Designed miniproteins, single chains, continued (2). Designs and how they scored, part 91

Each design is a single chain, and the fold is of that chain. pLDDT is the mean over its residues in the fold that is shown.

## One batch from the design tools (miniprotein)

Design m7368
Fold by ESMFold2-Fast:
Structure m7368 (fold): chain A 94 residues (1-94)
Amino acid sequence: TKEAEELLLEGRRAFLEKKYEKAIELYEKALESEDKVIRAEAALNRGRALFELGKYEEAVKDYREALKLAKETNAESLVEEATKNLKKAEEKLK
């Protein structure tokens, strides 16, 4: 939906301003979307914000959900980004 796309844009702006908690709130709202691609992007970006806050276990969960949704929608760029970020977060848990 247009509303969910606007939430992704606002979340990205908050993330770039290093307002990670605000970005997470906006991405949580975007995750309510019926659009699997929007939900994949929201999960990927919420995971990134959680990673920046040092919440690596939560970031791993979001990256796994993003990867699942990206594969279901054949969104190749999201599959690559989710896979890359998942590996980085898993390394932090060692």
Scores: mean pLDDT 89

Design m7369
Fold by ESMFold2-Fast:
Structure m7369 (fold): chain A 98 residues (1-98)
Amino acid sequence: MKIEVKVVLGEGVNPDTAEQLKAAFEEWAKKEGKKDLKVAFVFSRNDVDRVREEIERALKEGADYVIGVALDENGTVLELRTYGDLTGSPEDFLAALR
């Protein structure tokens, strides 16, 4: 089984933040043995409506789980939203990102 991670960036998002988040998720998924998930990360710069649109797009493209993150100009997380059917606690994944 294979985990498929898709990263969708909004305008002005720092690519390094996306790469760090992807790496943290892959490390967490490996430790938890979670496989056969299509996970998408959606990043937006201080635009919650853009995050929603990108989440809907990722789900239509076959993502099983989507993590939408709204960031400020310095890469600080302003809002984080999760969508989809993830077996296990979302809080465990979010703790791994801290």
Scores: mean pLDDT 61

Design m7370
Fold by ESMFold2-Fast:
Structure m7370 (fold): chain A 75 residues (1-75)
Amino acid sequence: MEKEKIKEAIRLLEEAIRKAQEGNYEEAAELARKAGELLPELKELLKKIAEMIEEGDEFALSFAAMVISILKLEL
């Protein structure tokens, strides 16, 4: 069950990065928040990343990519 939640969170974060690159920051932020709902231990971090995405912060995508890399280590 945990591995399936991690896989879904990775999918949501990869989609969030794509949406942000398209300029759809609101959708990207919502996807990041949904990933946090699947992984409560990362909820605060993903909420902050979502807020950075909404502000158009370029570093938000780097942090999202870092979280994806960390999650892949748990698989």
Scores: mean pLDDT 83

Design m7371
Fold by ESMFold2-Fast:
Structure m7371 (fold): chain A 71 residues (1-71)
Amino acid sequence: SMIEEVKETIEKVTRRLAEAARRAGDEESARKIEEAGRHLLEKAEEVTRVVEEASESVKLIKEAVDKLAEE
């Protein structure tokens, strides 16, 4: 489902970035990345009830997650 896809993307991106930060010895950034990921998951869950009616909203959430991964 689109909801599962969005959540999977957020979790995967958060995990990869946090692990990369830890490998670089930056535990502080790793923790902040994990906090940001948890916040995004919480917000995604808040809007999931309307996501099934609005495929465009799912696309926007994915774009936001992609931008977080680039920063």
Scores: mean pLDDT 75

Design m7372
Fold by ESMFold2-Fast:
Structure m7372 (fold): chain A 67 residues (1-67)
Amino acid sequence: GELEELLARLLESPDVRTRVGAAEIRRNLDNPELALRIAENGLAALRKAGASEEDLRLFEEIIELLR
């Protein structure tokens, strides 16, 4: 599905922080409320850390799909 495709793209990111965040979201997909909180917190942390615009956009798309 679209969510799994977006997570796969983030897991290929050169930024280890992005890959860790994506892996945590993927691990918790059986608990959608927790997965959403992890994704929202991860996006906030990546924005503060100056992650790429592409990584931030993919995280935003994942959050939209989890809502």
Scores: mean pLDDT 87

Design m7373
Fold by ESMFold2-Fast:
Structure m7373 (fold): chain A 56 residues (1-56)
Amino acid sequence: SMEERRRLIMESASKAVEAIGYAALAVSDPEKREEYLAKNDEYNAESNELYAKALA
């Protein structure tokens, strides 16, 4: 449904914003850079998967 598609797109966008936050933390805290970049990758992957489901 269009409403379900919209929900998935909004969830995808929310995950992308969280990923950006972790990217910023990786720059701000070099001691935890690897941990924050791993979280950035995780949330970007979740965002991409949700967006792909929205387009299906």
Scores: mean pLDDT 88

Design m7374
Fold by ESMFold2-Fast:
Structure m7374 (fold): chain A 55 residues (1-55)
Amino acid sequence: KIEELEKRLLELSMEAIAAAAEVAVTGDEAARRRLDELAAEIDEVDAELKALRGE
């Protein structure tokens, strides 16, 4: 379960990097919205991981 969440966090981080690059290049509103959504999801997964690790 922890390994699956770590994998999900890595995947979301890679998506966020791609979205951030697109925002930097294009300034596209859809890309900005996607980056915000990805940041929120990353925070949620990270919080769950910390809870499972007793942090």
Scores: mean pLDDT 81

Design m7375
Fold by ESMFold2-Fast:
Structure m7375 (fold): chain A 64 residues (1-64)
Amino acid sequence: MKKILLVGGNDEEKAKKVAEELKKELGADDVIILTGVSAEELKEKAKEIEEKTGAEVIPVGVPD
């Protein structure tokens, strides 16, 4: 089963750094970065991706 790291935040550069670090730590197969999303929207997107792909999705919110 694939593991996908879903990173959300308003600062794209910050989100990219967090995504790279956590991808290595968690052994994620893929990373998706979303900007301009709330924590609630991030959780909903994680559920949508899990339902469509069957992958394990780990949502992570990055503060500004």
Scores: mean pLDDT 79

Design m7376
Fold by ESMFold2-Fast:
Structure m7376 (fold): chain A 65 residues (1-65)
Amino acid sequence: GKKEAIEQIKKHKEELDKAMEELKNAKTKEELLKAIGEILRQIGDIVQIALENDVMEEAGEIMSS
């Protein structure tokens, strides 16, 4: 249901926030590329879950937090 999808999106948002902190603290090209890859993967997962479960508005609210 939508509630389960929202909880999954929140979990991916936590991982996205971690990856964004890794990006901010990246000291090498390898760390930078790894952080960018993790960010893109988490965004992709969030968008897919939101579209498949018709929770795009809720996903937008979570992403803006």
Scores: mean pLDDT 87

Design m7377
Fold by ESMFold2-Fast:
Structure m7377 (fold): chain A 61 residues (1-61)
Amino acid sequence: MLSREEVLDRLDSLTPAQRKEVYDRAAAELQARHPGAAPSPELLREFWEIVARRIDELEAA
């Protein structure tokens, strides 16, 4: 599992377009899993887990 620091380092290595794609996809997935949920520390943690997975998928392509 990637730490938040490791995820941020990997995001910094991506182009602005790639970062936007990762964020947009992660946000859409989080919204689909938790429609209408209020912001919380748990939801923010899940968002970063999705971002980490999306980065792995992007790098594997």
Scores: mean pLDDT 76

Design m7378
Fold by ESMFold2-Fast:
Structure m7378 (fold): chain A 74 residues (1-74)
Amino acid sequence: RPSEKELEQEIVLSMVRMARAIFKHTSTPSVEELEEMRKLLEKLRERAKELGAEEAVEEAEEAIEEIEKKIKEL
């Protein structure tokens, strides 16, 4: 059975990837929806850092940058 830490790292990474997919594949996201996704990804990034989940941190940071760019373009 995976350790609690390992399971939590996998969950955080999965949540980052799901959030990233949702905002990328939403055809007409509102600024409000993008701001909510950014806040979620910021929390997930912080959690990933606490867990030492480097891959999740990197993916969350990339997603945050993409959302910030999208907000500026709207």
Scores: mean pLDDT 79

Design m7379
Fold by ESMFold2-Fast:
Structure m7379 (fold): chain A 60 residues (1-60)
Amino acid sequence: MSEKVARLVGEVLRAIGHELDGDLEGAAESYERAAELAKELGDEELAEKLKRRAEELRKE
């Protein structure tokens, strides 16, 4: 497994943890980092979905 894939999974799990704690800003930041990693991995669709998730949390 590549280092970037491990970091992507870690950032998604961190984002979920922040959401459960009610830290929507922290969750959005972690989803944004995950989106950057997905883009670096060439998964443009996943990157876009993670970016939209972060934006939705910031709009709450």
Scores: mean pLDDT 82

Design m7380
Fold by ESMFold2-Fast:
Structure m7380 (fold): chain A 93 residues (1-93)
Amino acid sequence: MAEEKRKELEKKLRELHPELSERELLERRLVTLESALGLVEAAISFLEELIRRLKEEGGPQEKIEQLEKELEALREQKAELEREIAELRAELE
């Protein structure tokens, strides 16, 4: 699903801007991925602070465990985005 959405976005950009070279399309995709990485990093920081506060306040364990699972998923998503950005930067050399 994520790969399909990525390919659809690339196809849509190509349709909207047929004058753009493959290099220019890759550069625009890089900016989009870097923006997505920034949002994921912000979400990680928010969840880490929320989990910390809930633990300090003796909050419900079930909620803490749920948020910790969401945090792990976001960390995996961050690692995937960092890999895609590195691959794309290599293509642009």
Scores: mean pLDDT 80

Design m7381
Fold by ESMFold2-Fast:
Structure m7381 (fold): chain A 70 residues (1-70)
Amino acid sequence: MTVVGQDGEKLELKVDPSTTVREIAEALDPKLVSDRILLEVNGKSFLVAPDTTVADAGIKEGDTVHVFGP
């Protein structure tokens, strides 16, 4: 899975359905972790809690995920 930050940083992560959005955000920038994290996947935006899993967010293998600060 490819993770992209606001400044265009790219990070390749191996994730499973139990991987949390918090782990993804912390790998990119720990300051992105808050009570709500904004994700964009395939043109769909989700405002999620950090404990939300990859499976709960509907993220699939091979997806590109954009992570935005609050």
Scores: mean pLDDT 77

Design m7382
Fold by ESMFold2-Fast:
Order: sequence, then C-alpha cells, then structure tokens
Structure m7382 (fold): chain A 98 residues (1-98)
Amino acid sequence: DEEKKKEFEEQLDKVIEGVKAEEDTDLEEVLKQLAKAYISNTFKDDIEKRKELLDLLDEMFKKGKSLEEIAEEFEKLGYTELAKQLRKLAEERKKILK
C-alpha cells in the first residue's frame, strides 16, 4: 500500500509546513506540533501506543516541562529514539533563540 503511505507522508509534510508558516509563531507550540507529528508518523500502525504517547506528551507540556525534560521521561520509559528526536528539536529551538 505504497500509494496510501505516500499520501500520508505528503499530508504530514503539509501539516508541518503549515505550522512553520505561522507568522506570529509560538515556538513552543510549533515544537509541540512537530513532536506530535513525529510520534504519529513513528507509531502510525500502533493506534493504542500512538494515543498513549500523544496523551503523555500533552500532559507533560501542560505541566510546563521542556522538550529536554520530556525527552528524559520518554527515555526512562524505553523510547530512546523518540527521546533522541525530542533532544534534536530542543537543540534547534536553542539555535533559533540565539
């Protein structure tokens, strides 16, 4: 089902680009949406796990945790690759805020 995979990837890219295109962008909201997009793409075939991780991400953001703190929590849960990607987003944020 390569055609459905391509349509999904195109839709995901459009969502990411749309978030980035906001002129008065809340950088934290952009990074949150990118983290959500990463989780959704990584766990696209595991609806239950995707929901669990997205809910956990939303809870941690509501508690005011940074992307680095969120990455540490996911790493403790065994999601090493997800934590790695969240740390990359945190580093990109630091470069933008220079």
Scores: mean pLDDT 70

Design m7383
Fold by ESMFold2-Fast:
Structure m7383 (fold): chain A 66 residues (1-66)
Amino acid sequence: DPAEAEGDRLHDRGVEADKEGNYDEAIELYRKAAEAYGKSPSLDAQIKAVAARLNAVALEIDKELS
């Protein structure tokens, strides 16, 4: 599944950016991962899309409240 594979690639980059404290980059990558996953009809990819959106929103909230 090309869309799920692209989502996985982007999500892995987002996790790396998050661990490095590059939150703006991590938010962008999580959003891109969710978009890529959302293009897949698979249930697994749709679940991953929701998880990626939640990660992006969590970092956005932390940034807004800080």
Scores: mean pLDDT 85

Design m7384
Fold by ESMFold2-Fast:
Structure m7384 (fold): chain A 82 residues (1-82)
Amino acid sequence: MYAGLGIRLKTEPGKEKEAKAIVESLRDAPGVVDVSAVADVKENTVYAGVIAEDEAAARAVEAAIRERVKAATEIEARIVPL
């Protein structure tokens, strides 16, 4: 069963594109089907959606984002079975 991962990530000002690039780099991670991300520079926010092959893969992507996006001030993540 596929899983969707929705992420809202607030960043330090000027770090939105860097955060977006880190999220997008996870497109080729194990168990990832698709990644989309949008940087909102005015709101210092990155919105991302990930489709993963299962909840474990979605959870691993969330963990990787939390580990790698050091400029994140807030991360809200939600995993939904598809």
Scores: mean pLDDT 85

Design m7385
Fold by ESMFold2-Fast:
Structure m7385 (fold): chain A 57 residues (1-57)
Amino acid sequence: GPRLEALRRAKELVDQGRYDEAVRVLMEAGFSYEEALRAVKLLREGKTPEEVLAELD
């Protein structure tokens, strides 16, 4: 779905160190700022987009 696709794109940005852009992509996909920050933290800790989605929902 759109949220999972946004998390996959955010993971690519996180792997490049582009954290602010990752937060923006997630917020454009309907995540709150707090959810986007938490998602970026979990992605930085090595969790998959699928694991991050499960923890936020």
Scores: mean pLDDT 89

Design m7386
Fold by ESMFold2-Fast:
Structure m7386 (fold): chain A 60 residues (1-60)
Amino acid sequence: LVEEARRGLEKAKELLAKGEYGGALTAASHAVRLAEQAGDEELKEEARKLVEEARKGSGR
């Protein structure tokens, strides 16, 4: 779960760098769920920041 959440974070960061905000939002949201299931509060907070960045970018 923790490693899967980390992969989701990396994917979200890559998608954000490419300007693919919709994909980044999906990847970051998935990472939040995985981090919650793993009980990793640090990882969950990191994922939530990526969700906010993706939403801000897609806000047009």
Scores: mean pLDDT 78

Design m7387
Fold by ESMFold2-Fast:
Structure m7387 (fold): chain A 59 residues (1-59)
Amino acid sequence: SGLEAVLKEAEELKKKGDIEQAIRLLEVSAKALRESGRFEDAEKLEKEAEKLKEELKKK
């Protein structure tokens, strides 16, 4: 599914240290899912982005 592909891409970006790009990918994808009525999937991506933002702020 699109959700799983986005999460996998975000994990690869995180492993490479591109955390800000991973956050942007998750947020853009979540917005697209909300516009498509896929609210539960959007919420999962939004929560993942929030976790990464918290990690980035602690550095």
Scores: mean pLDDT 83

Design m7388
Fold by ESMFold2-Fast:
Structure m7388 (fold): chain A 87 residues (1-87)
Amino acid sequence: AKEYFEKGLEYYKKKEYLLAKKYFLEAIKEDPNFYEAYFKLGEIYFELKRYDEAIVYYEKALELDPDNEKIKEKLEEAKKKLKEEKE
C-alpha cells in the first residue's frame, strides 16, 4: 500500500493525474483502510473540477479518519463548488 501511495504522489507532483489515480487505486486495493489514498483521489478529482467524485472520495477518507480537519475542510469546499457549478 505505502509503495503504491508513494508512486502515486510522484505522479501527482508532476500533474500526471491519470497515473497518480492508478497508483492510489492500487494502494486502496492493498489496504482498503488507507485513508490518505482516498483523500488524494479526492484531491485529483477536485483539481479536475469533478466535484461529485471528489466528494465521494473525501467522504470515504473521512469515514476512515473521522477527526481529520483537513479532510473535513476539503469536503466542505468540494460541496460548495458543486453547488456553485450546478444552478
Scores: mean pLDDT 82

Design m7389
Fold by ESMFold2-Fast:
Structure m7389 (fold): chain A 55 residues (1-55)
Amino acid sequence: SADFEKAVEALQRLAPLVPREKIEAYLRSLPPEEIKRLLTDFEFLKEAVRVLMEL
């Protein structure tokens, strides 16, 4: 989906050292509403970056 691709790009931009494979796996674990929230809620996006850096 377009939201999925945009979320991958946003997370990759904020966490350039995290592999795309890890970002995609994380996003596939989220419901569609949370993927949309990553695009509209910057604080939620930053929390997702923290989670990815812990994985």
Scores: mean pLDDT 83

Design m7390
Fold by ESMFold2-Fast:
Structure m7390 (fold): chain A 96 residues (1-96)
Amino acid sequence: MTEEERELLARFSRIAQEAGDYFNKALEEAKKRGDTEKIEEIQKLRDEFVKKFSELYNKLVDAIRKGDKEAAEKILTEMEKLANEYKQRVDEILKK
C-alpha cells in the first residue's frame, strides 16, 4: 500500500468512526430518556446511513485499486457530506 493510499484510507476511517460514535451517543441519549420512538427513528436513520455509506465505500475501494486519486478524493468528500447530513438529521430527531 502506498503512503497516498494509506492517507485516503485514514480519512475514510476517521469519517466512519466519527459517524459511528455520533449514532452511538444519540442512541444512548434516547435510551436514557426512555424515548422508544426516537430510538426507532435513530436506528432507522443509522441503517439508511450504513447502506449509503457502504455503497460509497465500495466505490472508494475500487478507485484506490485503480490508482484514481481524483475519484477517491471526490468519493471521500461525498462521504463527509453524507456523514454531516446524517449527523444533522440525528440532532433534529433529538430536539423533538
Scores: mean pLDDT 87

Design m7392
Fold by ESMFold2-Fast:
Structure m7392 (fold): chain A 75 residues (1-75)
Amino acid sequence: SYEEEIKKDPNNAQAWNDLGNEYLLQGDYEKALEYYKKALEIDPNNSDAWEGLGQVYLKQGDEKKAQEYFEKASK
């Protein structure tokens, strides 16, 4: 599981991002945001995590924030 990967290596930005994706799919937007942010604390260039933040805000109806994060993912 992604939680087991994180316990072995808490600096694995991709594992934190994948955990964020798991909670996004479950509709737990608060946890999804938390874990995407942890991925970005480790690797600010993680495009997947920026895109994940955009997807969370898009699902919450915050189109402006979604666009801001999608723009960060595109760089």
Scores: mean pLDDT 85

Design m7393
Fold by ESMFold2-Fast:
Structure m7393 (fold): chain A 70 residues (1-70)
Amino acid sequence: SLEELQREARERAYRLTRELLEAGASPQDAGRAAVDEIRAEAERRGLSEEEKERLLNAAQDGALQAILDF
């Protein structure tokens, strides 16, 4: 479901952002890279613009939460 994809995107963006922060990336670079990874996957999967927007919003939320928790 779209809800499951959004949850997965949020959790994955959180994890990727945390890993990049632990590796010494800046918060801005870590968050951008994590969101860009989710964007690239959504593009490859051929998702609609509405579905991509919802996944990217979830990914941005996950990345921001990882930065705040770090």
Scores: mean pLDDT 88

Design m7394
Fold by ESMFold2-Fast:
Structure m7394 (fold): chain A 77 residues (1-77)
Amino acid sequence: SPLQEEVVKIKDIFLKLLAQSGGVVSKSEFNKALQNELSLSPKEAEALFRLFDIDKDGLISLEEFNDALKNVYKIEL
């Protein structure tokens, strides 16, 4: 499905950034990657980031990312 394809792309972007950052992804890095890879507007990237930033600290851990995928898309990693 289109949603499944988008989820795979978001996961790949996140894992790539996670590998570069040593275990957390910053808001600025994720927003920039989403805009470049998925052609999202700044507001769309910001809205998507807020789904994953559960602690509201401007950082996304692997645990927060997995929890957001489970709760928003009803999938497990």
Scores: mean pLDDT 72

Design m7395
Fold by ESMFold2-Fast:
Structure m7395 (fold): chain A 79 residues (1-79)
Amino acid sequence: GSELREQALELIDRAGTLAQIRGDTETVELLSKAAEALKEGDIETAIELLEKARERAEKQGDQETVKLIEEAIELLKKI
């Protein structure tokens, strides 16, 4: 339970850092909202926001950020 959420939050934080370096403020905002939803225990909303962030990062060609987001989604689906 909590360990999977903590690991997902670390992946979201790393993805946000990469998106910020790229100047992709929309992906940063989506990841920030996903982290907030996750901290509130709203796993469904967190996954939806992460999927939107993944689609945005894919359109920007940011495969590193996409991979981190996909790993976070997989961890949350195990909860």
Scores: mean pLDDT 88

Design m7396
Fold by ESMFold2-Fast:
Structure m7396 (fold): chain A 70 residues (1-70)
Amino acid sequence: MEEEVKKLIEEAKKHIDEAVQALQAGDYRAAREHLEKVKEYINKLKELGYDEEAQKLRDEAVQRIREALA
């Protein structure tokens, strides 16, 4: 269980990184696709009962996107 949760968080963070890079490059289509993947991983964490981890991941994504757009 812990390994699966860790893998989901790691994959979501990869997509956050790729979304930030796409935003900085002006590729809003790629950024949106990666953000949709992040949303899918957050929803999976919630379905598994890891609401705190899902919330932290969502907050991290929002913060990093705001920093990329500033």
Scores: mean pLDDT 83

Design m7397
Fold by ESMFold2-Fast:
Structure m7397 (fold): chain A 73 residues (1-73)
Amino acid sequence: SPEFEELLKEYKKLGDEVTELAEKLNDLEALKELQKLFLETLEKIVENPEKAVEYLKELIEKIKKLKEELKKK
């Protein structure tokens, strides 16, 4: 799906940005949360592949919130 591939690129970019911010802040808990969000989303996609685009959109929104929380530090 072209939509899924585009969302996956957005996810990777956001994940890199959160990782860079967390490393600069020495925030291991933020890195753990990022990993947890990814694994939970992957499990959901494996169980229900038809909702992969929906789950990836939800993941992106959660990572955006994590990024905004890190920016407030």
Scores: mean pLDDT 87

Design m7398
Fold by ESMFold2-Fast:
Structure m7398 (fold): chain A 59 residues (1-59)
Amino acid sequence: DDVLKKLLDDLLKKLKEDRARRWSLEASKLQDELGDSVKAGELMQKRIKEEQERERLEK
C-alpha cells in the first residue's frame, strides 16, 4: 500500500538524518569535553572508521 511505503520511506529518511545529527552532536560534545578540537576530531574519525568497517564486514 502506498501509505505504508511512504511511512517506511519517511522512517528511513529520519534514521539517516538522525545518524548524521548524532555524529555532529557527538563531535560537539567531545570538543566541549576535551577542550581540544584536534583531539576530538581524531577520536571522531576513529569512531566513524570503526562504524564504516563494521558496515563493510556486514555487507
Scores: mean pLDDT 69

Design m7399
Fold by ESMFold2-Fast:
Structure m7399 (fold): chain A 91 residues (1-91)
Amino acid sequence: MKELSAPVEEVRARVDELVERIKKEDITPQEAVNILTALAIEAVGLLFSGDKEGARAVAEGLRRMSEILEGKYPEIAETARRIADEIEKAI
């Protein structure tokens, strides 16, 4: 039996950690894309498994990421926003 509470806590912690990395002033476009990709892959897995709360946590993280990156990397910010919107539609 898989422990259902541990995955949700792990998702939230991972999202928060990745969003904190995005706040770094010296973040590179490649690092931002890597974080975006990691969150997108995690969201797809959560949606496939039916983890609605986990998927919502990722969507909120992507929205925070888009707000932080809007001035520095607007195309990455726009992509993060679109992915967050698609996750919310799939929930």
Scores: mean pLDDT 78

Design m7400
Fold by ESMFold2-Fast:
Structure m7400 (fold): chain A 69 residues (1-69)
Amino acid sequence: MLSVEELERIADERIDRLAREGRLSPGDQARLVKDLVDLAEKNGLPQSDIDELVQRTGTRLGEVRREAA
């Protein structure tokens, strides 16, 4: 099963890929977060870990979007 740290690495990799492709619209960001939540749920992460993962992913997306602007 994937750990929170492994999911954070997956999130970072996906964010970097979308940034390189110029695909950081609000819809692209929402889809990335949804897919990450779905993956975390499939790996049996507790809700508290999922909530922290979502918050951290949102913060990183905000940082990357500011750099890409």
Scores: mean pLDDT 79

Design m7401
Fold by ESMFold2-Fast:
Parts: C-alpha cells; structure tokens; sequence
Structure m7401 (fold): chain A 100 residues (1-100)
C-alpha cells in the first residue's frame, strides 16, 4: 500500500468520525513518506477533533516545515491555539490560511 492509499483511508476514517483509525492510517502514510506535508496536516486535524491540541500543533508545525504554504496546517494551528486560549496567535494563523 502506498502513502497516498493510506492517506485516502485515513481521510475516509476522519469523515466517519473514526479519529483513532484515521491517525493509524496517517502514521502509516508518514512511515512511507516522512516528507508528506498533507499526512502531517490531516493527522493534526484528527488530533484537533480528539481535543489533543498539543499533538495537533506539533504535526501542523511539521507540515509547515515541509510546505510553509500548506493552508490546512495554518488552519489547524489557528484552531488549536484558539482552543488553548492563545487568541492573537490563532488570528495570525487564520489570516495566513486565508491568504493561501
């Protein structure tokens, strides 16, 4: 199975609300392609949905290290920082996502 095939399975699990299954598939995608910004960004989104905001921030920052213009990663950072009460930091990430 390719990284893209694991990503597709993970995205389906996310859509179904199966966040733990989604994270497992994204972990496999990352193992096969550790420079895949999308895999980190969608795993970060799964962590946000689970309320694991610190893990979401780590993955979203990893996605931006790979692709600084990855809109989903900026959006996830905005959501995670907003949920942690860091309003000004969240606003900057949402503004960056909207420009992409």
Amino acid sequence: MTAEEYLKKGVRALAEGNYDEAIKYFEKAIELDPNNARAYAVRALAYVNKGEFDKAIEDAEKALKIDPNYALAHRVLGIAYEKKGEKEKAKKYFEQADKL
Scores: mean pLDDT 88

Design m7402
Fold by ESMFold2-Fast:
Structure m7402 (fold): chain A 66 residues (1-66)
Amino acid sequence: SKEKEELVKKARDAAHKAGLAYSNGDYEGAIQAAKEMAEYARKLGNEDGVKSAQEGIEKIKEEAKK
């Protein structure tokens, strides 16, 4: 479906954005992008994807608190 294809594309774009932000030390941007990933995973019914994104957010928060 068009809706599923668009959500998959947005999830991939958000994942790329999160990785790029994290690698550049932009932890705020990485957290925001990871939250977007979690949102799209929820809309797709991908519970494992939501959990992975939330785990990523926690790791980024831990790094940012150093």
Scores: mean pLDDT 84

Design m7403
Fold by ESMFold2-Fast:
Structure m7403 (fold): chain A 70 residues (1-70)
Amino acid sequence: AAEVLERARRIAERARELARSSTDPEKKEKAEQIARQAEQVARSAEAGANPALLRELVDHLEKELEEVEA
């Protein structure tokens, strides 16, 4: 669904920004990994993958990003 795609794109953008602004190598690496995973979810959403599965992945990525931001 369009909402999952938009959420995945926002996570990717936030994670990319965190990776650029972070001076901690471990936080930078984790943020880059989250960005890549969110970009993959966005591609899957565009391809019409199962919305329920994609939503669960987006929820998980949002939680991971919050942990890195803390």
Scores: mean pLDDT 82

Design m7404
Fold by ESMFold2-Fast:
Structure m7404 (fold): chain A 105 residues (1-105)
Amino acid sequence: HMPKLPVLRPEDARSLEEMIEALDKTLEHAIEVRKTGSKEEARRAARDMVAALHSALAYMERQGLDPEKVEEIRRLVEEATRALDNGDIDKALEYARKAVEVLKS
């Protein structure tokens, strides 16, 4: 399953700033669910966060943004996906946070 976040659709992305704000909100939600929710809810929130980062990568590629920055974010998203596949939600959220940090730089 590939959860869609409409606010992060490449077609709907109007600016990098709006995309960063949406990613920050998604990450904050995933961290909160990890602290307060069930393990299954935390896994779902982390999967939604990784899906949001995939949408952000598509937006960056469409806009022709810095290839080195795009590749670094891609690497971090791949590591987050691997962590989720291994059941390590905390590691997945750590890589997701790093990806958002690179995007902001």
Scores: mean pLDDT 77

Design m7405
Fold by ESMFold2-Fast:
Structure m7405 (fold): chain A 61 residues (1-61)
Amino acid sequence: GSMREKLLRLIGEILRLIGEILDLERRLETAPEEERARLEAELARLEERLRELMAELRSLP
């Protein structure tokens, strides 16, 4: 049904974001200090988006 389709889509987006966050964290390990601030800002944005999707997932019956 529609609810299951929404669930699967949200789970897919969450998994993709987790992958992007993990990749960015790995890149941060080797980043120079000047680039680190920019990468940390991008990581924060991805983490915020993940929280939003997790909240949306929790709102489903």
Scores: mean pLDDT 84

